# Ledger of designs, part 96: designed miniproteins, single chains, continued (5)

Each design is a single chain, and the fold is of that chain. pLDDT is the mean over its residues in the fold that is shown.

## One batch from the design tools (miniprotein)

Design m19558
Fold by ESMFold2-Fast:
Structure m19558 (fold): chain A 97 residues (1-97)
Amino acid sequence: KREEAVKYLKEGLKALENGDYDKAIELFQKAVEYAKEANDPRLIAEALVLLGRAYYKKGDFEKAKQAFEEALQIAREANDPRVIGEAEMLLKKLEEK
């Protein structure tokens, strides 16, 4: 399950790099699901940040905000300073738009 979450994260990143935001969203959603099944909160938070980035690139700012807020909550509970910083920065960037 954790291995599948990582696989979908990598595939989602490739879709995101190629500008295929719908595919990236689908792949990152699968990554979140598998990370939850793996009970890996750091991986869940990472997948949610990437899901939010894909929504942001698509112009779905409300879904991006929701994903970043959920990622921030989980990252704080998991004591993951890297993801906390990323989620806070991305939420701030949404306010600047």
Scores: mean pLDDT 85

Design m19559
Fold by ESMFold2-Fast:
Structure m19559 (fold): chain A 68 residues (1-68)
Amino acid sequence: SHAEALALAQEAGRALKAGDLETAARLAIQSLEVDPRNPAARLMARELLAAAEKAGDAATAQRLRDAL
């Protein structure tokens, strides 16, 4: 549902703010699994992809690319 996808995307944003990139990526991917076309989920996944690339976390970046 839209509400479930939005809640997961918001939780991903909180995890990213806390510096937990792995948890943030997992939640964003779950959000996209619930609603692949959700704009908030897609935006969060793209921001997390940029963060993973900046951090040099190739595995997390690839998981996010595969989900998008």
Scores: mean pLDDT 86

Design m19560
Fold by ESMFold2-Fast:
Structure m19560 (fold): chain A 70 residues (1-70)
Amino acid sequence: MEVEERVQKIKEKIDEAYEKAKGLTKSEIVQLFIDLVKELVPELKKLPAEQQQRVTDYISEKLKKALEEA
């Protein structure tokens, strides 16, 4: 329960960053996601390996979509 709540909160922050990425240049999108990862690293380290991988994959998917839309 607590682990999935943490995953959900992290995903909400990733989704917020994806929305903020709309209308930005590719370099600005990359910087936005670098800053996001820096903020999320302490929270990510608290997750088990399976959930860390799921979150990392989710970040990668959202970054790819944001860059494709730019």
Scores: mean pLDDT 83

Design m19561
Fold by ESMFold2-Fast:
Structure m19561 (fold): chain A 77 residues (1-77)
Amino acid sequence: MKLEVRPVRLYGVEDENTPLEKAKLLREGEFVSEGEALIAAMTEAVGNDEAKYIRVVDAETGETLLVVPNSVNERFK
């Protein structure tokens, strides 16, 4: 597969319906694949147990690329 480097921002949200303006910015980065962005989102979920979802947003377009539910607390219970 062809790889594309994309600047992205990762936000922690308490609810799926939380707008980005109320979301906590957790990380900015450049990722070469969707899988790499997913791994970054999972890593932030582990460090931010207050966030129920992690949203991965394209930093240039504002498009939401991924929404990852934070199930880490259930996984480690």
Scores: mean pLDDT 68

Design m19562
Fold by ESMFold2-Fast:
Structure m19562 (fold): chain A 65 residues (1-65)
Amino acid sequence: MLRAEEAAGLILMAASSLGIEAEVRIEGDTIIVEVRGASPELVEEFKRLARKIGENTGLKVEFVE
């Protein structure tokens, strides 16, 4: 099942809903999220949501500044 692809889609949707510029790529069972050009407060909220998505799908989520 394409859990990683589903998680990536949810993470991108979350970023879009918060007005955050983000790029997502899948490396095996890890979702790599690159965040650029967002306020620190929104980035922190987005990271929390992305980690929750990872927990629900059993995938690792890594953030790159």
Scores: mean pLDDT 78

Design m19563
Fold by ESMFold2-Fast:
Structure m19563 (fold): chain A 105 residues (1-105)
Amino acid sequence: SSLQAQIDQLERQIALLKKIKEEVQAGKLSTDDIRTLATFLTMDASIAKIEAERKGDKEGVEKYTEIIDLFNTAAATGDKEALLKGLELQIETEKRQLEELKKQL
């Protein structure tokens, strides 16, 4: 795939995470909904961590470790604040990765 395709994919992922954050903030999700959502987000963040390790992105690995811990807390407890912190940290991490990819154009 081209570098542009990787940029476009990451921009779409960031947009999706922002929409998920908006839905969580809207306060319509039950505690069980928060647990379920956090479980799926933990799997996705774990894949992203492996990819960061493969690319030698040390900062990304450290940030995804923090994100995974926050999502695991939300999955175990239904803690909305832990879920929101994890989402915000993943958005920030992926925005940084996006800017680094754009510099390679």
Scores: mean pLDDT 89

Design m19564
Fold by ESMFold2-Fast:
Parts: C-alpha cells; sequence; structure tokens
Structure m19564 (fold): chain A 90 residues (1-90)
C-alpha cells in the first residue's frame, strides 16, 4: 500500500531527523518539498486542511506528526500518492 509505505518512511525520517541523522534529515526535507509541490495543486479548501494538520503536528510528538501526515495523504489522489513515492525514490 503506497499510503502505508509513505507513512512508514515519514515516521523513520522524522525520528532520524530528530536524532540528528543527516540522511534522515535529507529524506525528511525531500518529503516535505514533494508534499508542498503536490499540495500547491490542491483546492484552496484542501490547502487549508493541510495547513491545519501541519500546525497541529508542530506541537505534538512523532506519532501525532505521522497522524497529521496521514490526514494530508488522505487528501491526495492515488496517482498523487504514487507521484509522491516516486519523488522520494530515484
Amino acid sequence: DVRERLLAAFREAVRGAAAGDPEARARYGRMLQALLDLTGRLSPEDQARVAEALLRASVDDVEAAVAAFGEILDLLSPAQLEELLAALTP
């Protein structure tokens, strides 16, 4: 499942980045950039939902951040989820 793979990759990237792992930090940065590129193509209503999820994630722990990321993924089409996964793998 593309969604579950993205959630697992995001959890590992967030944990590694928090621990100071440069490779995990780079993956986290790429995930955020790819997500921002995709969310720019969403409706203004869905862009607002993304902003609300990100604001909540900024004050919660790793699992709360993963849950917020999952909410954002649920706004994406299956094709956009595959596009996001492809952007994170060469």
Scores: mean pLDDT 75

Design m19565
Fold by ESMFold2-Fast:
Structure m19565 (fold): chain A 62 residues (1-62)
Amino acid sequence: ADELAEEIAKEAEKLTKELGAEKANEKLAEKYGEEIQKLSVDQADYVSAAAAEAMNEAVSKF
């Protein structure tokens, strides 16, 4: 969970800066959505929160 959260957060920031928030969100959902769904509820929540926070921070600093 921690490694996945870190990977998704890093990818979210990178994609948001490279492709913009809209396209980054689509790519993240496509790549990690199913994997997140396979986690326990608490792990999925943690990973999703980390990704959302990273994206929001990247977008807000545009």
Scores: mean pLDDT 71

Design m19566
Fold by ESMFold2-Fast:
Structure m19566 (fold): chain A 78 residues (1-78)
Amino acid sequence: SILEEVEKLVAELEAEYKKKMAELKKNASKDEVEQAILQIHEDRLALLKKISEVIPFSDDEKAQLAKLQAQIAKLKAE
């Protein structure tokens, strides 16, 4: 389903995020780490929005995607 494809992309971004965070903690200042985190979250939100514009969704799929977008927005705010 479309939702499964979105969830897969989010999981791939989560894995990249964790790897990048580990590398930054070794070699970068706290400010650099925080800026990288914000950029990754923004890229994730932009990707999800773009996917929703390209693929026709059912109402149920739109609702589930909105929940995923809200969850990522909460992570960005925290």
Scores: mean pLDDT 67

Design m19567
Fold by ESMFold2-Fast:
Structure m19567 (fold): chain A 89 residues (1-89)
Amino acid sequence: MAEQYKKLAEEAEKKGDKTMAALYYGKSYLYQGNYEKAIEYAEEAAKLAEEKGDKFRLAEAYAVLGQAYELQGKLEEAERWYRRAREAL
């Protein structure tokens, strides 16, 4: 899973899709258990998606943030990000 998301991120970079590249790097690090990097990339993906008005990608980025915080045991932060993901749609 992590390797597949890394490959998708590299393909997105080659196509100039910075939002999808950041999102896929975030997911790759999430599956590697590197939650700090997963959060960094998911925050970048959310910023880029918001700048473009891409509600679907914004929701996906917020969901990755929720998952990263949940896996760190930060359940209140995770719940807030999952709510933001639902509200973005």
Scores: mean pLDDT 86

Design m19569
Fold by ESMFold2-Fast:
Structure m19569 (fold): chain A 103 residues (1-103)
Amino acid sequence: KIKIFVTDDVDEAIEKAEEAVAAGDKVIIVTKKEKARELAERLRARGIKVALVDGNLPEEDAVLEALIALAAGADVVIIASDDLEKAEKIAKKIAEEAKKLGL
């Protein structure tokens, strides 16, 4: 199961991601570009496998990068974008395609 969170609060994102990963779920976090690096570094420091995906990529490219990361064993995919509406659509497509692939 994949959970999607849209947040700019790094501390909240870490707490929710750790809870979901501990429960055996995969996580997609949508956040602003300036928050994404700190979030990734702090999650990795906690032993979580994190992939960063640029949400400003064409939607199909961002979805493909995220699916490759999930297939490679990423626990959390962070979609970083200044356009949160676009990034949330990308996150939903990633979750849909991952479900079709059994990820």
Scores: mean pLDDT 86

Design m19570
Fold by ESMFold2-Fast:
Formats: sequence, C-alpha cells, structure tokens
Structure m19570 (fold): chain A 66 residues (1-66)
Amino acid sequence: MIEEMLKAVEEALKELEEAVKNMSEEEQKKVKEEKVKELEEKFGMSVSEVYDKLAEAYKELAELLS
C-alpha cells in the first residue's frame, strides 16, 4: 500500500513538473490540493498521512527546481 502510494505520488509529481512549467501559483496550489484529495480517497489514509508524504515529495521537487 505505502509503496503504491509513493509510486502514485511520484507519477503525480512528474505530471505536475510538466504542468507547472507554465502554471500560476494559484493553479499549482489547486492541483496539489486535488491530488491530495484523490490519494486520500484512493488509499483510505488520513489527510495528514497523505499530505506528509506528498509534501515530502514536493520538497524534493522544489529543491530540484531551485
């Protein structure tokens, strides 16, 4: 389960990386919120758990974009 969740997060990050090239900050925030909700429903995990893993992956992506 966690492995599948992390793989889904990685795929979502890859899609976001392509999309955010020309996105506003508002659009980026909206997409992140939508992905968190989808992952919560898909894996039946709490928002905090899903968000923590997603946030960690986004931090790594942000470091690469810096």
Scores: mean pLDDT 67

Design m19571
Fold by ESMFold2-Fast:
Structure m19571 (fold): chain A 75 residues (1-75)
Amino acid sequence: LSEETVKKAKELVEKAMEAYAAGDYVTALELLAQASKIAGEAGKEAAKAALDGIRNGEPAETILKRALEILEKAG
């Protein structure tokens, strides 16, 4: 994985959580789907963790921290 790809995945997850916090679930899910297609397994794992957090009604900040930790371990 390139650091550039990991950075792009982090940006997508950050935007997804911003959309989620604003109540825009469609945009949040679309951005997470994009993140899952980049950064290999780390991108998929981060997107899955974010999806699980959304399903459980977790705060956007809590979900973002967890997803970014997954991506950071890959870079």
Scores: mean pLDDT 82

Design m19572
Fold by ESMFold2-Fast:
Structure m19572 (fold): chain A 59 residues (1-59)
Amino acid sequence: DKEIQDAAHQAGTAIANGDDEKAAEYAKKVVDLGDYQTAKMLAKFAEEKGLEKAAEAAK
């Protein structure tokens, strides 16, 4: 699904840039769209970068 792919890409980019607020927003969208496997990967990436809001939003 293109919507899930776009949201995941935006979340990943925000995590890489250290933007916790944007990362949390897009990670939550991935969860809301039902891609729990991608959300789990985003949560781990956010945890590695120290982005607490994004990590919690991806659960």
Scores: mean pLDDT 82

Design m19573
Fold by ESMFold2-Fast:
Structure m19573 (fold): chain A 57 residues (1-57)
Amino acid sequence: SMEAVELLQEKLGMSEENARNAVEVMQSLGLEAGTQLLVREGGLSEEEAREIAELAL
């Protein structure tokens, strides 16, 4: 969870609060849907998105 927050701040420029909220959203969506959300809306590569989604769960 904390590592996912740090990567969201680094890769997407999110505040700590916004990154924590994004982690909660990803936990609600699950791994596959969370990964696709980060690719589509965050503009991350599938590899980066998957790493963050795995750390969020």
Scores: mean pLDDT 82

Design m19574
Fold by ESMFold2-Fast:
Structure m19574 (fold): chain A 68 residues (1-68)
Amino acid sequence: EKEKLIEELEKKLRELQAGVAAASTPADRQAVNDKYAPEIVKTVKKLMDLGYTPEEIGRIVRELVEKL
């Protein structure tokens, strides 16, 4: 369960980063963020429900973002 949620979070973060990189205007970047941010937040909340602390989730997100 936890592994699948981390994979889902990684996929969503990659999609968000790719979308932001492809966006040429602030409005386009906002649209990408509006699409993926709620899904990322939902996945983070599920990880917290499984016993991850905010600090642990922050560390996981940083590690995933480093894999640009």
Scores: mean pLDDT 78

Design m19575
Fold by ESMFold2-Fast:
Structure m19575 (fold): chain A 71 residues (1-71)
Amino acid sequence: SAVDLALAAELARVRARFAASGRERFDAAQLAEVTGMSVATARRILAALGREEATEDEVLAYLRRQAEAAR
């Protein structure tokens, strides 16, 4: 679907930004800077993961699952 294609494109864009950052772990401010999301959104993601910092794979897995749950 168009939503699935848009999600795949957005996840690829976010993954490329993570790779360009050279970091393994991201706090809320770093996650917001790398992904372009607000710090408030980054804090909510970290809170949902139960962490103060998250890896690229943890954030991408969370975003994918949230998109699936919103259908």
Scores: mean pLDDT 77

Design m19576
Fold by ESMFold2-Fast:
Structure m19576 (fold): chain A 56 residues (1-56)
Amino acid sequence: ISEEEKEKIAEAAAKGVREVGGSEEQVKRTRELVLKAETIEEAEKAGARGVILAGD
């Protein structure tokens, strides 16, 4: 996975976390998990999980 693809997924996830009322701390953790992913699937799952947890 390229850094460009990771940044796109991280940005989408960060936006999602904020839209569901997540904190800036949750945004940062979600971005960190996405950026540490080795595959697109892992990055997308990390982002989705971050949004779901922030919305709870």
Scores: mean pLDDT 79

Design m19577
Fold by ESMFold2-Fast:
Structure m19577 (fold): chain A 86 residues (1-86)
Amino acid sequence: MKKKEEAEKLTEEGMELLAQKKYEEAIKKFEEALKLDPENILALRYLAEAYAKAGKLEKAKEYAEKLAELTGGNPEGAIEGVENLS
């Protein structure tokens, strides 16, 4: 199965949408990526960032904390704007 590869493509598409400031569309792409690979560290990281940029700080914190759990509380599990919340 190649769900991880599909999740990485969706994460890359979400990154492009983030660069275009299309935060809602970026969130959708990252959510689809996590649906295919729930432990995808990149998708979790960028989904948290997309929520933060969309002003949805509660959701941003939720995904940043989930990322920190998967990385064992590693400081690299935090994202800009939510580092203090990880």
Scores: mean pLDDT 75

Design m19578
Fold by ESMFold2-Fast:
Structure m19578 (fold): chain A 64 residues (1-64)
Amino acid sequence: SLKEIAEQVKKLIEEGRLEEAVKLLVEEAGLSEEDARKLVEAAAADPNATVEDIKIGIETLQEL
């Protein structure tokens, strides 16, 4: 589910595993590498980013 993907992305970001978070979004959420990287960088830069924020970000990029 998209929520489980967002939870895993948040965990990878918290562990400093940004490239793995990008890869997960490309493989499991169908994002381009460019869009996945932008989302991961934005979430990593925001200490208040929630799993729900990441999920909304994925949904928004999937509609583009």
Scores: mean pLDDT 86

Design m19580
Fold by ESMFold2-Fast:
Structure m19580 (fold): chain A 92 residues (1-92)
Amino acid sequence: GISKTIAIALIIIGLALDGAEVKVEVEGDKVTITFGNLDEVGRQAVRGIADLLRELGAEVKVTEEGDTVVIEATGLDEDTLKMFKILSKEFK
């Protein structure tokens, strides 16, 4: 099956293609993903991202306000962090 890390990347890309405003930031071992302009389906997809991050062993905090959701994750492995560093170049 697809890896959880690749699944997370594909969900983020899919949300951006569907019109979500996505910002990815990496600071040390902390990843912050901000999603704006979310509909109900987008919110469910973001919940899926949070669950996948937790399954990868991350400590995950989710904050919601209006159509915006912020995910903060720590404790990710180096390969998953490298993926988020790549995404942070595209989603500024």
Scores: mean pLDDT 87

Design m19581
Fold by ESMFold2-Fast:
Structure m19581 (fold): chain A 69 residues (1-69)
Amino acid sequence: SAAAQRAAEHRASAATLRRGLQNMEDLKKKEVEAARKASPELAKKVEDFYDKQINTLRAGAAAEEAAAA
């Protein structure tokens, strides 16, 4: 059915976003650690930059998961 197809598409989108979220979390850890060696202020700016992107991906994944239910 069209409803089953839409649910499958939302689950696939959620899975893709969750993979992107994991990759972004890993990049954040690496980049924040590197920035922290330069200065705590730079580390905070890098953390805030990644947190904004991570929050967007997390919200998107949650919305897709809710749409699949």
Scores: mean pLDDT 88

Design m19582
Fold by ESMFold2-Fast:
Structure m19582 (fold): chain A 104 residues (1-104)
Amino acid sequence: KALTYYLLGMYYYQQGKLDEAIKYFEKAIEIDPNFANAYALLGKVYFDKGEYEKAIEYYRKALEIDPEAPGVYRNLGEVYRKLGKTEEAEKWFKKADEIEKKLS
């Protein structure tokens, strides 16, 4: 059930229908609050909408559930770079590299 909404969210995201994607990812999380990938994609959709504070919130939630997700750390770095917070961005990129090396 949660996976079905997640896949629908992915479908709408790929079609560029960001608000529909958000709706279905939110439904996935309502059913499975530990669905780290759904939080990560909510962060990505909000980033694509330019809602950077929302993107950070959802990326952080994804990392609370799955702290070994280098892609999410890189996405946080990209958000902080967009906000002009270069030092903060660098910290997240370094964390992504550390996790990636640990998993390799």
Scores: mean pLDDT 88

Design m19583
Fold by ESMFold2-Fast:
Structure m19583 (fold): chain A 85 residues (1-85)
Amino acid sequence: SASNKEQIHEMARKLIKYIEENEEKLIEEMQKVENLSEEVAKKYLELLKEAARAVLEEKYEEAEKKKEEARKLVEEELKKAEEKK
């Protein structure tokens, strides 16, 4: 529906803006709370922005693919962190 599409697009724009305005704080929180490396935190946020941009272009399959890449990136890093213990 049109209303659903407008809501999804607004959420995508807000997500991009929030990440861009808060990138340093989000990276620091991901490092402290989730024990993610700065490099992985940065890549995760970039993938989320790419997914949101894909939504704005109505490339929903690409957006889902980018979200999956982001989830796998975090999961792999957390597994590596456990192995280093």
Scores: mean pLDDT 81

Design m19584
Fold by ESMFold2-Fast:
Structure m19584 (fold): chain A 74 residues (1-74)
Amino acid sequence: MMLSLEEVEELVEEVIEKIKTASEEEAQKLIRELGEILNEFIKEHPEYEERVLKLEGKVVGAYTEHQAKLAAQA
C-alpha cells in the first residue's frame, strides 16, 4: 500500500477523534489497525520514520487518556 505523508497525518487525526467515543475494544482495534498501516508506511518510506514516530506518540497519548477515563468510570 502506498500512502502520502499527508494521508497518514489525516488518518492519525481521524483515529484520534474516533478513539474519543470508542469502547475499550473499539479503541484497541483502531490502534492495532493504525499500527499496521504506520509500519507498512515506514517500510515504503523510511525517510519519514521520525515524523511517523511523532504521530504514533500522539496516538498513544490519546489512547492512554481514553484508557484512564474508561478505568475511572469502572
Scores: mean pLDDT 80

Design m19585
Fold by ESMFold2-Fast:
Structure m19585 (fold): chain A 100 residues (1-100)
Amino acid sequence: TKISIIDLDIAAGSSASASLNFQVSSGGNYRIIIDIYALSGDVQVSVNVNGLSSSISVASGQSGRIIIDVNADAGSIISIDIDIRNLSSSASRVRIIVRI
């Protein structure tokens, strides 16, 4: 299991993005788990993994989870793009944990 932690401060009504690339050494099915912690402020999170999209809204002080299953060939890259929008009138603080 590979783990990446992303901490973001997002201005009121603004957006932030993060991108991760993971090269797989073996072919097979991979489960990508994305945990979102809205430490402050309400956020909308959109995730794209190799063309597969999912989104979730997470309220201040709450957490959410996105799970995406992908099949990958040996030596290929799993590309993870994360967009976060702050829906609040104040700055938000968000932690994202990506597990592969």
Scores: mean pLDDT 90

Design m19586
Fold by ESMFold2-Fast:
Structure m19586 (fold): chain A 61 residues (1-61)
Amino acid sequence: MMPAEEARRAAEEQVEAGREAAEKGKYIEAAFLYLVASVLYALAGDEEAAEEARRKALEVI
């Protein structure tokens, strides 16, 4: 059982890593990182942030 705070923090780190990967042109890596962030936000109970991260993943591929 992952604490919601830990899941949210991990999700934020994955979003930042995905942004950096996209800036370097690594779009497949960025999409993967955004998808991981989406799952982590959902586990934290933040459905809106999860949907936003999923949308970002779809936009970079």
Scores: mean pLDDT 82

Design m19587
Fold by ESMFold2-Fast:
Structure m19587 (fold): chain A 76 residues (1-76)
Amino acid sequence: MRERIDELRRRGRELLERGIKLGDKEAVDLALEALAYVTRAEVYLRQGKEEEARRFLEEAEELLRRAEELIRQKEE
C-alpha cells in the first residue's frame, strides 16, 4: 500500500509539471485532484482504514490515467 501511494504521488507530480508546461488546464486539474485523493488515502492508512485508502487510490489512478491521455495527445 505505501509503495502504491509513493508511485501515484510521483506520477501525479510528473503529470502536474508536464501539464503546466503544456498549458493544459484540464490535465493540471486532474493531476491536482489525483494528488488530493492520494493524500486522503495516506490519512486513511494512518487511521487503519485500508479499504477506504484502497478506494481513494483507485480513484487517483483513474484521474492520473485521464491526465496522461490528455498530455499524450498534446505531445503527440
Scores: mean pLDDT 85

Design m19588
Fold by ESMFold2-Fast:
Structure m19588 (fold): chain A 97 residues (1-97)
Amino acid sequence: MEEAEKLIEKAREALDNGDVETAIKYAQKALELAEKLNDKRLIARAYSLLGVAYYKQGDFEKAKEYFEKTLKIAKELNDQELIDEVRRELARISEKE
């Protein structure tokens, strides 16, 4: 769990610095680790970061796919803050196609 959370933090820092490619790599590693741990919250966070990263690359189709995956898990976890965040991101994509 701690290793996956550290990778999520690194992915977020990379996004903040505009290094989208590095963010995708860290988010993918976090996702693999979260899946092995069967940690739905970490899986959802990794999907959300991948959604943001692909959105920043202009790959709105992949961004939407990852946000929809995040939303599904967020609803299963009853995580209202994450649901609201992902719905805002999906609305932004709807304006971009």
Scores: mean pLDDT 85

Design m19589
Fold by ESMFold2-Fast:
Structure m19589 (fold): chain A 71 residues (1-71)
Amino acid sequence: SALAERLANGVLALVESGVPFEVAGQLAVRELGEIDPALAARVAEAVRASKDAEEFARALRELVTQWEAER
């Protein structure tokens, strides 16, 4: 998914630039909220459940890919 890869790469790039992953994750949640509020809620849960940016990026890719398959 092009959307999943852009969002995951964006989160990782922000974290590499010194942004905390929870902040980078919330920016992805905000962007997804404009597309689908239910998807944004699931991604927000993934931000809270993830220990680090890499775990979150994997969860983000899976959630966006699953959402695209359901729509």
Scores: mean pLDDT 84

Design m19590
Fold by ESMFold2-Fast:
Structure m19590 (fold): chain A 66 residues (1-66)
Amino acid sequence: GSLEQKAANLYTATALLAVGGYLDGKISEEEYEKFLKRLREIDKIPDVEEQLAAYEALRDEVEKAM
């Protein structure tokens, strides 16, 4: 798999984690919207290695918020 495929997989995994946390009542609507906004901003990063690091950092933040 390419780095781009890994980035796409991390985006999807992080988005699903945020959705799950919100639906389970573990994170607020404000936190959920903040995480989704950050996912969209990271998706615009042209450097795939920087994008990967940002997705991994965001996933960890979502996990800690739950």
Scores: mean pLDDT 87

Design m19591
Fold by ESMFold2-Fast:
Structure m19591 (fold): chain A 73 residues (1-73)
Amino acid sequence: DEDFLLGLKYYEEGRYHEAIVYFEKAIEKNPNYAKAYYALGLAYEKADRPELAEKYFKKAYELDPNIKPITKI
């Protein structure tokens, strides 16, 4: 997904607001996209929004209990 990949790019650049926008677009396009929910959680964690990060991590694990951390981009 192009929106997901753009989100990862902005996350790597420390542009967490833009990363959040693109991860949300990926989720709108595919509401069951567990990796996008996980990435959104990471972006909210970096944006100092830990309660939102926890919410989206839980949603990712609900959709895919085998979700793995994004360690290579």
Scores: mean pLDDT 80

Design m19592
Fold by ESMFold2-Fast:
Structure m19592 (fold): chain A 100 residues (1-100)
Amino acid sequence: DPLERLRELNEKAIEYMKKATETDGEEQAEYLRKFADYLVEARDLVLRYNEPELYEELIETLKKIIEILRNSKYNKELFEFLAEQLEREIRALEKLMANK
């Protein structure tokens, strides 16, 4: 089930982003790398199956991650930059979904 797999990948992405916002240095870099790996797998799954429900699920997950980033007390410039990048990704996914 691609939706169930996507939810699993999305939950892991959220988990590692939360861990990244709670640490710094090398540990933060490691958690951000794991976050990126899960997000890439989730995005590839959504693009491969190309179903509106999968786009909607990923977009909602990205919105939750943006909220986590903007609620960080530390590394505000880095996390705001990442939030802006994810907002651009949401717009790209919404455009792909709409142009089907």
Scores: mean pLDDT 87

Design m19593
Fold by ESMFold2-Fast:
Structure m19593 (fold): chain A 80 residues (1-80)
Amino acid sequence: DVRQVLSALQPLAEAAVRAAKPEVKDEVEELIGEAARALAEEGDRKRAVELLEEAAKLAEEAGSEEAAEYLRKAKKIVED
């Protein structure tokens, strides 16, 4: 159920954006938005998972480890 996945994703996405360093906050938020659209509009779980992993890697490389953890938790919720 995409609606349940999106509902579970929202608090993790908000936590990730809040924990992200200012320098990567906007790009992380954009990737999360693209992942949510892939799920809601296209039903494309694979693309959503790839976008969330890209956001997690970006956050991790920037030193935002807590943000990366929230994004990886969100990714697992999207995965079967």
Scores: mean pLDDT 83

